# Designed miniproteins, single chains, continued (3): the designs that were tried, part 31

Each design is a single chain, and the fold is of that chain. pLDDT is the mean over its residues in the fold that is shown.

## One batch from the design tools (miniprotein)

Design m9057
Fold by ESMFold2-Fast:
Structure m9057 (fold): chain A 86 residues (1-86)
Amino acid sequence: SLKEQIEEAYNFYKENAEGLAESSTMQYLGPEFSFEERLEIVKEVLEEMKELFEKDPEKFKSVEEFHQALAELLQKKVEEARKKKA
């Protein structure tokens, strides 16, 4: 089911959070941040994604929407962290 596919995607990211923090995407979004700072951002994003899905399981209409929301939230949290450093 769609719900099971989204839960599987979430669990994959949670188990591979360090890999996501080291990814080309995270290095592109926040090259000024340390690995530990990027990992903190990734963990915060994953916690918010879990809360969104748990509160409203029908929120995402496809796995692609879940991935898009995750990408947008990562970018948002990196920008917020950047502003705090200024």
Scores: mean pLDDT 83

Design m9058
Fold by ESMFold2-Fast:
Structure m9058 (fold): chain A 60 residues (1-60)
Amino acid sequence: DIEKWLEELEKKRKELEKKMPKNVADTYITLENMARYYELIDKKKAEFYRSLAEALKKSY
């Protein structure tokens, strides 16, 4: 169900927003999703996006 998936996504965002600003949390989620996507097709690109996500967390 799309509705339940959206509720879970909102819950994850709320958890991240408690630890970092909303725009940083949104960017982090995007980078993690890109890393996950590339994990199956290009492991080096997946590692690149994970590194960007980690750098973003450190800068916050």
Scores: mean pLDDT 74

Design m9059
Fold by ESMFold2-Fast:
Structure m9059 (fold): chain A 74 residues (1-74)
Amino acid sequence: MDKVKAWLDELADRLADEGAALEAAGADDDQIKALLVKAGVPQDYIDEFESIASMDPEEGKKKLKELLERIAAE
């Protein structure tokens, strides 16, 4: 669990400035996804994050937990 937390915190911090700059420039979702890929987030996980974000809160929370556990297993 702590490994997943540390990885996500590091990833979030690394992408904060770049993501905000792209959003400020009016970048679309595809451009933001490209940034995540360049930052080392596997494409499969990016697609799952997008899918989870579009789900109902209860289902999304369940799927997010499953995704985090899979990331921790790597």
Scores: mean pLDDT 58

Design m9060
Fold by ESMFold2-Fast:
Structure m9060 (fold): chain A 89 residues (1-89)
Amino acid sequence: SKAEELEKLAQELLADESLSEIEKLKKLFEKILELESNETAMLNVLGELYLLDEEVAKELAEKGIEKGIIDKEVLEAKLARLEAAKAAL
């Protein structure tokens, strides 16, 4: 299943100490995009990326919108919540 493929990749990436956290999340995002996985999985990866590198997260978010996996308004609401959390930090 798509969920099993994502879980296996996530575990493999977590164990790979040769990759940066950003590189791991980018690879996971590309797999979600390839599998046309659910919006929740993609938004979770983008949220983690946004906290590490806002520019990279924004670039990848456009790909999710283009594929129709992410609704732009749902993404904007999630990013606004993350921005509020960053401001409270």
Scores: mean pLDDT 79

Design m9061
Fold by ESMFold2-Fast:
Structure m9061 (fold): chain A 84 residues (1-84)
Amino acid sequence: LSDEVVAQEEASLRGLIANQDKVTVPNLPKNTALASVETSENILLVSLEWLKSQAPSLQDVVDAAAEALRKRRDNEIAAINKLS
């Protein structure tokens, strides 16, 4: 990755970390919403692992972003469980 691309990816990851408490609950039936949250989170976590392998300099930011995504997932699951 070029230095410019690395800087853009770092900015995106920092934006994700800054917005970790902003939970959006899908307007879907409970079981479908839970499955959607789990699938989306797993795809994002795999993408972060790939980015860390390609740009080791981003390791700390990627690890922080992965924790932010896990926290958001737990909060979204908790919010969906309150809908029924």
Scores: mean pLDDT 75

Design m9062
Fold by ESMFold2-Fast:
Structure m9062 (fold): chain A 61 residues (1-61)
Amino acid sequence: MSPAERAYSLALAMLDHMVRENESPENIRKATEVFLAELRALGVPEERLAEFRARAEAALA
């Protein structure tokens, strides 16, 4: 697994953990933007970043 793929998987696991711990929507949004910035810096494609954002928004609905 590439470093980018591992980082993406870890970010998803961390997002899931925050949702399970009942983190506020504001904190989840802040964490999502931090994850997206880090994943973008690692070369994760914009399509995958859009999927990540969609999953985060779905968790907030």
Scores: mean pLDDT 83

Design m9063
Fold by ESMFold2-Fast:
Structure m9063 (fold): chain A 100 residues (1-100)
Amino acid sequence: SPEEQIEKLVKELEKKLKENIDNVEKAEELVGDFIERLEELLSTLSSEERKKLLTKALERIKKFFEELAEKAKKEGNEESYEFFSRLAYNADLAIEKLKE
């Protein structure tokens, strides 16, 4: 199902980002690839289903980015802390727009 495919993509992103928490360039590439794949899956769905599944994915990803930012801060990695904090903020803005 589309929901299961999106959940699989999110889990794959989470695993790959944990392995690349100290590599901002690779993390940016992974997030970009994830967004393109997520958009492709969502484009096959009704507007209502897209909104519902995208909101769930963004809420989970936001929380995960916040967790990565906290870990980077504890490890003294300022660049990764700023990067993941920005991603969490952008996810929050996207969620807010979907509520409109």
Scores: mean pLDDT 88

Design m9064
Fold by ESMFold2-Fast:
Structure m9064 (fold): chain A 66 residues (1-66)
Amino acid sequence: AEFRLAGGGVIRAARPVAVGDEAPAEVYADGKLVGKGIATLLSDTVVRFTFDETGETVVERATLVA
């Protein structure tokens, strides 16, 4: 699954995710890999990403791309 972030950038999850589900994912900005971690779909329009290296969490408005 792919999520386009409102602030720019893209989260690419290793599998489709439903609301309340999580999957391994990568964050890209300007076509470059920024980080790896876990993406959690909090609602149809909000995703949380937790970076593997730092444990830092980011919550962002997103659009699921089919």
Scores: mean pLDDT 80

Design m9065
Fold by ESMFold2-Fast:
Structure m9065 (fold): chain A 99 residues (1-99)
Amino acid sequence: SKIEELKEKYEELKKKLKEAIKAGKAEEALKLAEELEEVVEELVELLKKEGKLEEAIEILKELKELYMELLKLLENKEDILRLIGRILRLIGEIFELES
């Protein structure tokens, strides 16, 4: 299924992002975060359509936590502000789904 394919891509990118963060590779981690966000957006939309709201919320919370860890590596003000904006958007989506 498309959901299973996206879940596999999500887990692969999540693992790579965690490894890049642990290695202190900020630029690589930012690129992986962008790829992961695209997969998460598509996966969350499909999970919502299937009524799997709890799974969608869990994925968004995991992405938020990864972004918070990524923030600790960033030294560039523009990258920091952009990532804070993405974190706030994720918080908003989680709040909406939990309502």
Scores: mean pLDDT 88

Design m9066
Fold by ESMFold2-Fast:
Structure m9066 (fold): chain A 70 residues (1-70)
Amino acid sequence: MKKKYRLTNVETGEEYEFNSLEELSLKVHELADKAKEPMTFEVENEETGEVMPLHDFIAKEVKKIAEELK
């Protein structure tokens, strides 16, 4: 099955692929807990090729949920 999201650590260049937002969130939490220094992440939507900072991605998903509830 095709992966939906790719998370990239900008400082290390490490990439992680996920099928769901929940998997992505758990990995970010794990990496943040182990980090001794601030880390920057980018998220890619594998279907569209859209890349954005993690904080923008979260904001966009929250906005989509809010718009669907209207």
Scores: mean pLDDT 73

Design m9067
Fold by ESMFold2-Fast:
Structure m9067 (fold): chain A 70 residues (1-70)
Amino acid sequence: MEIKESDIVVALLEIWLAIAKIDKERGVPVPQEEIDRLRKKAEEWRKKYKNDPQVVAAVDDLLAALDELR
C-alpha cells in the first residue's frame, strides 16, 4: 500500500485541527502570525487538491477552528 501525498496532507490538517481545538478549550494564546501561516497553508492545499473531498473537508474544518481562535 502506497501512501499518497494527499493522505499525508489530510493527516497534517487533522493534527493542526486537533491542536487548534485544544488551544481554544484551554485558552492558550496563539500568535496571530501562526494563525495566518496555518490559514495560508490550508488555503494553498485546498486549491492544489480541490478535487479531493477529504482534503477540502479537512481544510474547511481547520479554517473554521482557526476563526474561533480569534
Scores: mean pLDDT 80

Design m9068
Fold by ESMFold2-Fast:
Structure m9068 (fold): chain A 61 residues (1-61)
Amino acid sequence: MEEIERIKQEGKERRAELMKKATQAQQQGDQGSPEEQSQLMQQVGEELRRALEEDRERLEE
């Protein structure tokens, strides 16, 4: 029981960190070059997608 709750909490924290990273990248992109903005958004989006997939797999057992 505690294992599932821990996985959920770790996933929530990981997603929160990635979401914060995404918002920071977007804010920096608005002040930086379009090229850097596109690259950062692509990298963060890919990381977020992978994290969500891993969290989903773990929650499915």
Scores: mean pLDDT 70

Design m9069
Fold by ESMFold2-Fast:
Structure m9069 (fold): chain A 100 residues (1-100)
Amino acid sequence: SAEDELEALLEEARRLAEEMLASDLSPQQKRNRILRLAHLGVEMLDLARERRVPEAVLRRVVEELIELFRQLAAKFPELADLTEAVIRALRALAEEILAE
């Protein structure tokens, strides 16, 4: 189901975030990983839109994605501006989908 696909992608997002939190990465590697996670987040929201998932599922997925980026911003304050920009973009996309 679409919900099962989103749960699998969300699990992958959590795994990627956990790997970043546990790894000794260069500034460029951290930036690249955050952008990869952001791309995954956009793909998840596009999938939710295409498959017309319930509003409650979309809201939960967005909230969990934003929480991952907040954890990364707290751990890597040097990337806070990038993570905050991603959070704003994901919120804007989710609001657009919900406004349909």
Scores: mean pLDDT 86

Design m9070
Fold by ESMFold2-Fast:
Formats: structure tokens, C-alpha cells, sequence
Structure m9070 (fold): chain A 86 residues (1-86)
């Protein structure tokens, strides 16, 4: 429960940073979420978060998605992670 709450909060904050155009902050917050997952024994979920966030950032940098679409994708990732931790 504590791990789930911390990870979801960090990914939601990453989504907000992404929507505001602060990619560096979004990446840092997502990396913190991944670290908490890995330290909690959820190494497969940590790898999923790392890969998913990298793909979202790559698409945003290429101009293939908007900051709002990137934020929505990170929020969807947060919901998926929460379901796996339930």
C-alpha cells in the first residue's frame, strides 16, 4: 500500500510536469517511481515504467505526440502499475 501510494503519486506528478513542458522533471520523478518499485521487489514493473516513460519521451521529442498526450499516457501507466500492485 505505501509503495503503491508513493509510486502513483510520483507518476501523477511526472504527468503534470510533462503537461507543463518540464520533460527533465517528469523523467526525474518517473525514475524515482521506478527506483521505489525496484527496491520494493517489483523489478519487472520498474522495467516497464522505465521503458514506457522512455518511449513516451522519445515520441514527444520527435513531435509525434503533444505534452497533453504524453501526460495522459503517463497517467494511464500510473493506473496500470496501481492495478498490478493491488
Amino acid sequence: SSVTEQVVKLLEEAAKAMREGDIDKAEELANQASKILREGGHSELAALVERSVQNIIDLLKKGEITPEQAAKAIRALARAVARQLS
Scores: mean pLDDT 88

Design m9071
Fold by ESMFold2-Fast:
Structure m9071 (fold): chain A 89 residues (1-89)
Amino acid sequence: SKIDKLKEARERLLESIRKHVDPHALVTDSEGKEVTFYEYLMRLLDIKRQLIEEDKDPGMKHYGMSKEEMLELLDEERAALEELAEEQS
């Protein structure tokens, strides 16, 4: 399904991040504050959750995914990032 393909694409993206990006590297956020790349990604996921809950996420409209399916994918992505940060600590 489209959802399964999106899950696979996200898993591949996370694996690429794992291999090529240091999650503890410092980056500048949208407010000009230095945060870890991991914290930056987690903040983006929080913004995405808000968009899904407000029915404003383009994924819901474009891929025909339910709110529950989008939130489940987001929770899986967050959990994968948390595991990545723990593993590289």
Scores: mean pLDDT 70

Design m9072
Fold by ESMFold2-Fast:
Structure m9072 (fold): chain A 55 residues (1-55)
Amino acid sequence: TFSEKERVALEASDKSNQEKAAIYRSAANHFRQMGAANLQAEAEKLENFAKELEN
């Protein structure tokens, strides 16, 4: 599970934008594999965060 507090902590970390994007994509893939509709929505949200970092 990827909470709002974990997202804030990730964004504030010293990791590169590419590393942060990879973490978001990894979490999104995990939610996609679970198949539940609410988790598909969370996966899409995380994928969008990754796209913003990959500019």
Scores: mean pLDDT 76

Design m9073
Fold by ESMFold2-Fast:
Structure m9073 (fold): chain A 88 residues (1-88)
Amino acid sequence: MSPLERLEELVRRLIAAALAGDVEAAEAAAKELEALLEELGVPEALRAAVRAAADALLAAARAGDVEAVIGAGLRLLGELEDIKRLLG
């Protein structure tokens, strides 16, 4: 699996787990995502934006706030698109 495919898979897993209210799975995916972004040398500003979106997603999942999960998930997908442009 390419680095971009791994990144897309982790973002997909994180959002799916958060939507399902599976906080433990979402937290694990968020940790793997952060580690992968650092491994790939993604600039700190983009990593910080992803972390902020992931933290918001986890907080919303813990609260059972589906609307907030959707909003944070959309932000995370936007950050992924910026990273894909940088790496591709």
Scores: mean pLDDT 86

Design m9074
Fold by ESMFold2-Fast:
Structure m9074 (fold): chain A 82 residues (1-82)
Amino acid sequence: DAIKGLEELVKRIKKAKTGDEALDEASRVSEENPDNIETQIAAGSAQLAIGVGRAVGLSDKEQIELGLKAAEEHLEGVKKKE
């Protein structure tokens, strides 16, 4: 279920305390859902958003918020496709 994989991604990024933890959690959700293309794309998008935030010197909180926004946008997109 693409929605369940995406909900787990959002939940795990939201629980992260640092940008590094958010990146690790997004990577693990991707590894746990290898056959779920929507979750793979969302996890990749979240990792890119967090990485960009880190590269431009954003705080851990801002990095997590960027990753969370990317994951939530993918979840909303999948919900509208059903």
Scores: mean pLDDT 83

Design m9075
Fold by ESMFold2-Fast:
Structure m9075 (fold): chain A 98 residues (1-98)
Amino acid sequence: MTKEEQIESIVETLRSLGVPEEVLERIRERLSKLSNEEVTEADALMAMVLMAIALGDEETAERAARRLGEHLGLDEEDTEVLVEAARAATRRRRAERA
């Protein structure tokens, strides 16, 4: 997978979680400035968010989303958008299983 393919995968995943396009464009810009290794680390953090969502673990999903925001160098406001998206997705997943 190329760096560009990894970036688009992360952005598409966050879009599916309900992250607004304005925040997604800032995330894409940040990811484009990272090294290949740092983008792979972001992909690993994204995998942790998705696993926590799948397990219904809201606390772990929020923590992983916050770590992703910090890794990307997002401000507090944009990082909280990621945390809120992860929280909402986790709650939706739990409701679908109930």
Scores: mean pLDDT 85

Design m9076
Fold by ESMFold2-Fast:
Structure m9076 (fold): chain A 79 residues (1-79)
Amino acid sequence: KEKQAQEALELVEQALADIREAERAIKAGDYKSGLEHLKQAIANLNQARKLAEESGSSEALKKIDEAMEQLRRVAEVLN
């Protein structure tokens, strides 16, 4: 459904904003805030993937994969 694809894209945009805030927090040395933003991004991307798969939106799935790769790179700084 069009609504599911649109909701998936909105969740990806929210996740990307959380990833950016996480990166800023981590660079400032606030690892607790960074981790909370990453957790929120993961939750939003998981929900987006479910909606994208149910709607068959290849555009949403591609954007989710790109966002997950950005999340992984930011999370690597915490290791």
Scores: mean pLDDT 84

Design m9077
Fold by ESMFold2-Fast:
Structure m9077 (fold): chain A 92 residues (1-92)
Amino acid sequence: SERAEVERILEEIARDFGLPPEHVEELRREAERAGLSPEELRAIYEALKRNQAIAPLTPEQVLELALIAIRAERYKREPEAEAERGAALEAA
């Protein structure tokens, strides 16, 4: 089950980087919105581990980097034409 594998990877991220449950829930929500595969999420996890080996990251920094990476995967599928719609919603 892809969903079970996504949950396992999120649990590994939470354990390895000390993310509190609320941050794990935010990552789960963004990953689901982006339609991330387990392979895509695993690639993000491995990138975070490589960054941690270079410089220590706080849980907040790990969350920020993971969210940026997840959103980047979403934008590969949904081009920035939605930026105009987003700007209209922010103006309303």
Scores: mean pLDDT 74

Design m9078
Fold by ESMFold2-Fast:
Structure m9078 (fold): chain A 74 residues (1-74)
Amino acid sequence: AAPSIAEAIAALAAALADPSLSAEEKLARFREILEAYRDDPEALAQLRAFVRTLVARRPDDETARAMLALVEAL
């Protein structure tokens, strides 16, 4: 079976919490998830909600803002 969006979001959250990963690597992982789910509007809505929550909690987080820009450009 294809990985669930919930599993993808959990993996992304773990990557975002990892201080050893660069902003560039975090954005690359996010882009891979967007590409995997580009034809799934329900999954994209869940990703958008997740990223909006990140930006709301950390408005000065440039990585979170870049992720929001990427998902809103779809």
Scores: mean pLDDT 82

Design m9079
Fold by ESMFold2-Fast:
Structure m9079 (fold): chain A 70 residues (1-70)
Amino acid sequence: GSLTALREGLRSVEEGDLGSAITAARWVAEDPRTPEEARRYAREGIRHLEEGDLEGARRYLRRGIEVIER
């Protein structure tokens, strides 16, 4: 599900695998079953990953996880 995908995306950022992180976040951003707020955070995470801002990416992916867990 989207929670597992965002957690795997965050782990991929920590491991320096930005391609896998983008793929995981894109899956969440494109999944209509995921809450819109979490999808928005996934899209922002992708943008920061593409810009090389790993701290920004981690922040947004964590916010997406928080939305799904509430």
Scores: mean pLDDT 87

Design m9080
Fold by ESMFold2-Fast:
Structure m9080 (fold): chain A 89 residues (1-89)
Amino acid sequence: GSVTIVVDTSRMSTRLAARFAAYRGVLQLQRGYDLVTVVLLAPNGRVARRAGRIATRTIRRRLRQLNIDADVTLRVGPRRSVITIRRRH
């Protein structure tokens, strides 16, 4: 199954929003989803890129700690970053 998580970076610090989104994304994989999409909404491309990079790094670290094999891809846009986490079989 698939799930999408949306977090707005304007509601907290960029670091806290990115880390929160990352942990929520990995939690959905632990709950049995095979495809998790994490969307970080941002006021501009600079914040989108920063949030996306922090979240992607946090996701990869957490997946490693949990020994979960998954592909993580990041796409940065002018007002959002989209991270796709796909479980490997």
Scores: mean pLDDT 89

Design m9081
Fold by ESMFold2-Fast:
Structure m9081 (fold): chain A 91 residues (1-91)
Amino acid sequence: DKKIEEARKKAEETVAELFKQGETKSRDISAQSRERGDALAKELAEKGASPEEIEAARAQVRAEGTRASTQAYLDSREEAKKAREEIEKEL
C-alpha cells in the first residue's frame, strides 16, 4: 500500500529531525560550557589565582557541561524512539 509506505517514510523523517535537533542541542551545551570555562579561567588568571585553582575550576565546569550535554543527547534519542513508536502505532 503506497499510503503505508509514504507514512513510514514520514515517520523516519520525523525521527531524523528529532535526532538532529538533539545533536544540535548537545553541541550547543558543550560549546557554551567550553566558553564559560575559558572565561572563568581568564578571570581567575587576571585575579592572580594559582594554576591549580584555575585547573580545578575549569575541570568542574567541563565535567558539568559534559554531563549536561550527554544527558541532552540521550534524552533526545529516547524522545525520537518514543515518537517513532507512537507514529508506527497509528499505522
Scores: mean pLDDT 81

Design m9082
Fold by ESMFold2-Fast:
Structure m9082 (fold): chain A 85 residues (1-85)
Amino acid sequence: NIIKDLKSKDVNVRIKAIKELRKHVNNDELVQQALEDLEKLLDDDDIGADAVREEVGKLFLLILKKSKNPEIKEKAIKGLEKLIN
């Protein structure tokens, strides 16, 4: 389950879940369920967090390009703003 895998303690499992979500960016229900967990991954300072943040950033960019849902797009913009350093 993608949502469970996003919450995994294993960084590689989280990365795989983010990559799998890229295939489902037009599934508003699934993306909406994942948004909170994706935002938490941006605040994570664990070893491997940079690789996770890169994959989350790529997903948020794809959401902005492909999603038709304004609320989902707004959340993706806010997530991308957290990645600016």
Scores: mean pLDDT 80

Design m9083
Fold by ESMFold2-Fast:
Structure m9083 (fold): chain A 92 residues (1-92)
Amino acid sequence: SEKDKAEEMVKKLEEQVRELEAQADRLAAQPQPDLAELVRLLMETGSLIVHAEAFAIVNKDDPEIVERLRELADRLRALEARLEALIAQVRA
């Protein structure tokens, strides 16, 4: 069903967000994180924000799905800010 497809897509996005957060944690733990890896992770994070926002528009009539997608977008924006701060620190 259409609802089952939306649930599967949200689950996949949740898994992608967790993996990006885990990668950021690994990089933040390093004394000198690789700038290229930080920039790659920042670009991937930005792409997922766009996907989460697009999925929220497509699923606008399902408030539970929209709420979960907005929570994921908020987590991704927090990750984006964290990665930007790490990049600034490495470049200083």
Scores: mean pLDDT 89

Design m9084
Fold by ESMFold2-Fast:
Structure m9084 (fold): chain A 95 residues (1-95)
Amino acid sequence: DELWRELVRLAGEIDRLAREGAPAERGHELLERAEEVARRLLEDPAAVDARIAALKARLADLPTDEALRANTAPAEYRELLAASFLGQVRAREEA
């Protein structure tokens, strides 16, 4: 799914910029694009729930906290970042 791949890429970039202390303008642009992609994914909430459940099952044994801080985190950890971001957008939209 192209939208999921784009969210994974954007979530990884946002995390990297935050850790590097980059200017707010760069972070805001990526965040706005990530929110747009997340909202499009949330048009099919059942597919989102299935994807997140599958990801959590697949990543159950991985040390996520330290890996998520690494700029070169593997694709699986970037997927976890995307899932977390998507969950945050969903919670905000449902409130």
Scores: mean pLDDT 70

Design m9085
Fold by ESMFold2-Fast:
Structure m9085 (fold): chain A 74 residues (1-74)
Amino acid sequence: SVRSLLERVKRTLEEEPDDEFARGVAEVALAVLAVTERESNPEVARLARKALDALGAGDVEGALRYLEEAERLA
């Protein structure tokens, strides 16, 4: 489910923030959600995109905040 995927991404970033492979997996998952949820759950898609952009800028705390918001909407 979308909620389970968001929870897994959030947990990955909380447990392994400095692991480049784990971060890459989280980024791919967020990119997929930003595309796949665009029509069915546009708010989750938007928040996934914001989290992805935050990670690209090195803002892990910002990404976690957007993920927490997305989990509430999923």
Scores: mean pLDDT 82

Design m9086
Fold by ESMFold2-Fast:
Structure m9086 (fold): chain A 90 residues (1-90)
Amino acid sequence: SALEEVGRRVARALGLDVPLSQLPAAVAKKGFEALVRALEETGLPINEGIVRYVLKKNGFDPKKLSEEGARLLLEEAAEVLESLERMRAS
């Protein structure tokens, strides 16, 4: 799935060896700046401004990355990947 692929890319960028179910908590421990860099390394069109916007829109503080905020960002990145793959398949 797109979520599994995004999770794999983020885990690799952060040097994490954890299953997808544990990845949001592990990412939250690494913090906001580490997640932004990991997302940029995935090659997806996601930058710090987009990450901040998504968190704030959903009531999360970018300076205090939570497990729920990390999960949301991984899901949003998966939607971006799925959209790009759908456009290429069309």
Scores: mean pLDDT 84

Design m9087
Fold by ESMFold2-Fast:
Structure m9087 (fold): chain A 104 residues (1-104)
Amino acid sequence: SAEQRAELRKRAIEEASRKGVEIAKEIDDPKEALRKIHEYSKELAQKLAEELGLDAEEQEKFYESLFRAAVTAYLANLDEEKRRAFVEEMAKANDFSGILMMLG
């Protein structure tokens, strides 16, 4: 059902947020952090896409939701200088510009 799918999506978003916190503690290089957040979010979205019955467009939006959650948690655990450096790396990576806009 839509309710069960929503619950599974919420759990995945929580997992992505936890991963963002871990990366903030483990990785000092903003480029490496961005790569790891991207890889994790992509793999999680791919794993759950069939279970959630997502088409290609829905899978991409789900990836974006996971990536946004991980980045939000990651940024919340950084100082201002590191946060600015990460935002700059996202801005340079054209593929993430839309997600950067969602962060505000």
Scores: mean pLDDT 80

Design m9088
Fold by ESMFold2-Fast:
Structure m9088 (fold): chain A 100 residues (1-100)
Amino acid sequence: MEELVNLSIEELQKKFTELFLKEADERGLSPVEYAARVLLLTGEMIELERDTSLSPEEKIERLRKVAKELGFSDEMIDALIVLFAKRLGLSKEEILKLLE
């Protein structure tokens, strides 16, 4: 967890890609099938970024719920949450609090 918070946005995107390929293989899914789920998650992330009524914490909880429902692993969800939180401008301390 702490390791992910110390990564840059570029490093987190690389980590996400590595986890994506690993998990698609481990679950017997084609990269294309898993990419469809990532596209749905990306759509939710864009909607949450545009929402002005939710707090950053509420946005993260909603993204986590959607990612879990789409069948992403906890490891991939954590990488996504850290990436999203950094995009929202949250500090390392705030991100760690959201991850526990």
Scores: mean pLDDT 76

Design m9089
Fold by ESMFold2-Fast:
Structure m9089 (fold): chain A 85 residues (1-85)
Amino acid sequence: SILQAERDKYEAEGYELVYEFESEHEGIKVTNLSFRKRGAKPSTGVGITIYEERGPDGAVKTTIITYETAEDGKESVSVRTFVEK
């Protein structure tokens, strides 16, 4: 699954999962994941929000927002969107 792939990716990169929460509102499933880099500064981490919305044809639109803080304090955000049918 997408969720497991993200977990496996960051665990392989030396991060540990510190928070996982799922909620659903009006047909949109939202998953929040927070990872901390092992042995790094407390600010070094990754936050991921996954939005899954099912359309009337059964297709699922997934949006993944990744918020990263590197060890040097640099912050980045990336957004990926795709549709599975």
Scores: mean pLDDT 80

Design m9090
Fold by ESMFold2-Fast:
Structure m9090 (fold): chain A 59 residues (1-59)
Amino acid sequence: AAAEQAARLARSQAAAGPGKEVADLMTEKGYSDAEIGAYIEKALAEGRSLEEIVEELKA
């Protein structure tokens, strides 16, 4: 129940603004659309937020 809620919220964030920032930053670093998709899917599976990914990509 709690784990399912967290996964659902993470998927919602992928469809919202943070997902766009991740895609934009990764594109600027030269990643392909396929690599961006795989990275987001892996991060969400690990329970990471898209906001954390944005912070790492800005570094």
Scores: mean pLDDT 68

Design m9091
Fold by ESMFold2-Fast:
Structure m9091 (fold): chain A 75 residues (1-75)
Amino acid sequence: MAKPVVIAETDESYSLAEQVALVEELFDNPEALRAKYEDKIKRTLISNMLTKEEAIELVKKLHALGYTNFIPFLP
């Protein structure tokens, strides 16, 4: 099922494995993700309605382009 997903800029860099794990948490327990990472977000870069697989693919593509200072998040 598609959910609203934002790509949120952070000061911290994340590995691809960490970013994929955050997609899993976003779809499994979004409120825990919000509570843990809300204060680390500088701004939202993009937002879209994505399935879990589409969100993982987007994160992989952005990481391959050299973007590491972001996390998948909810609006």
Scores: mean pLDDT 84

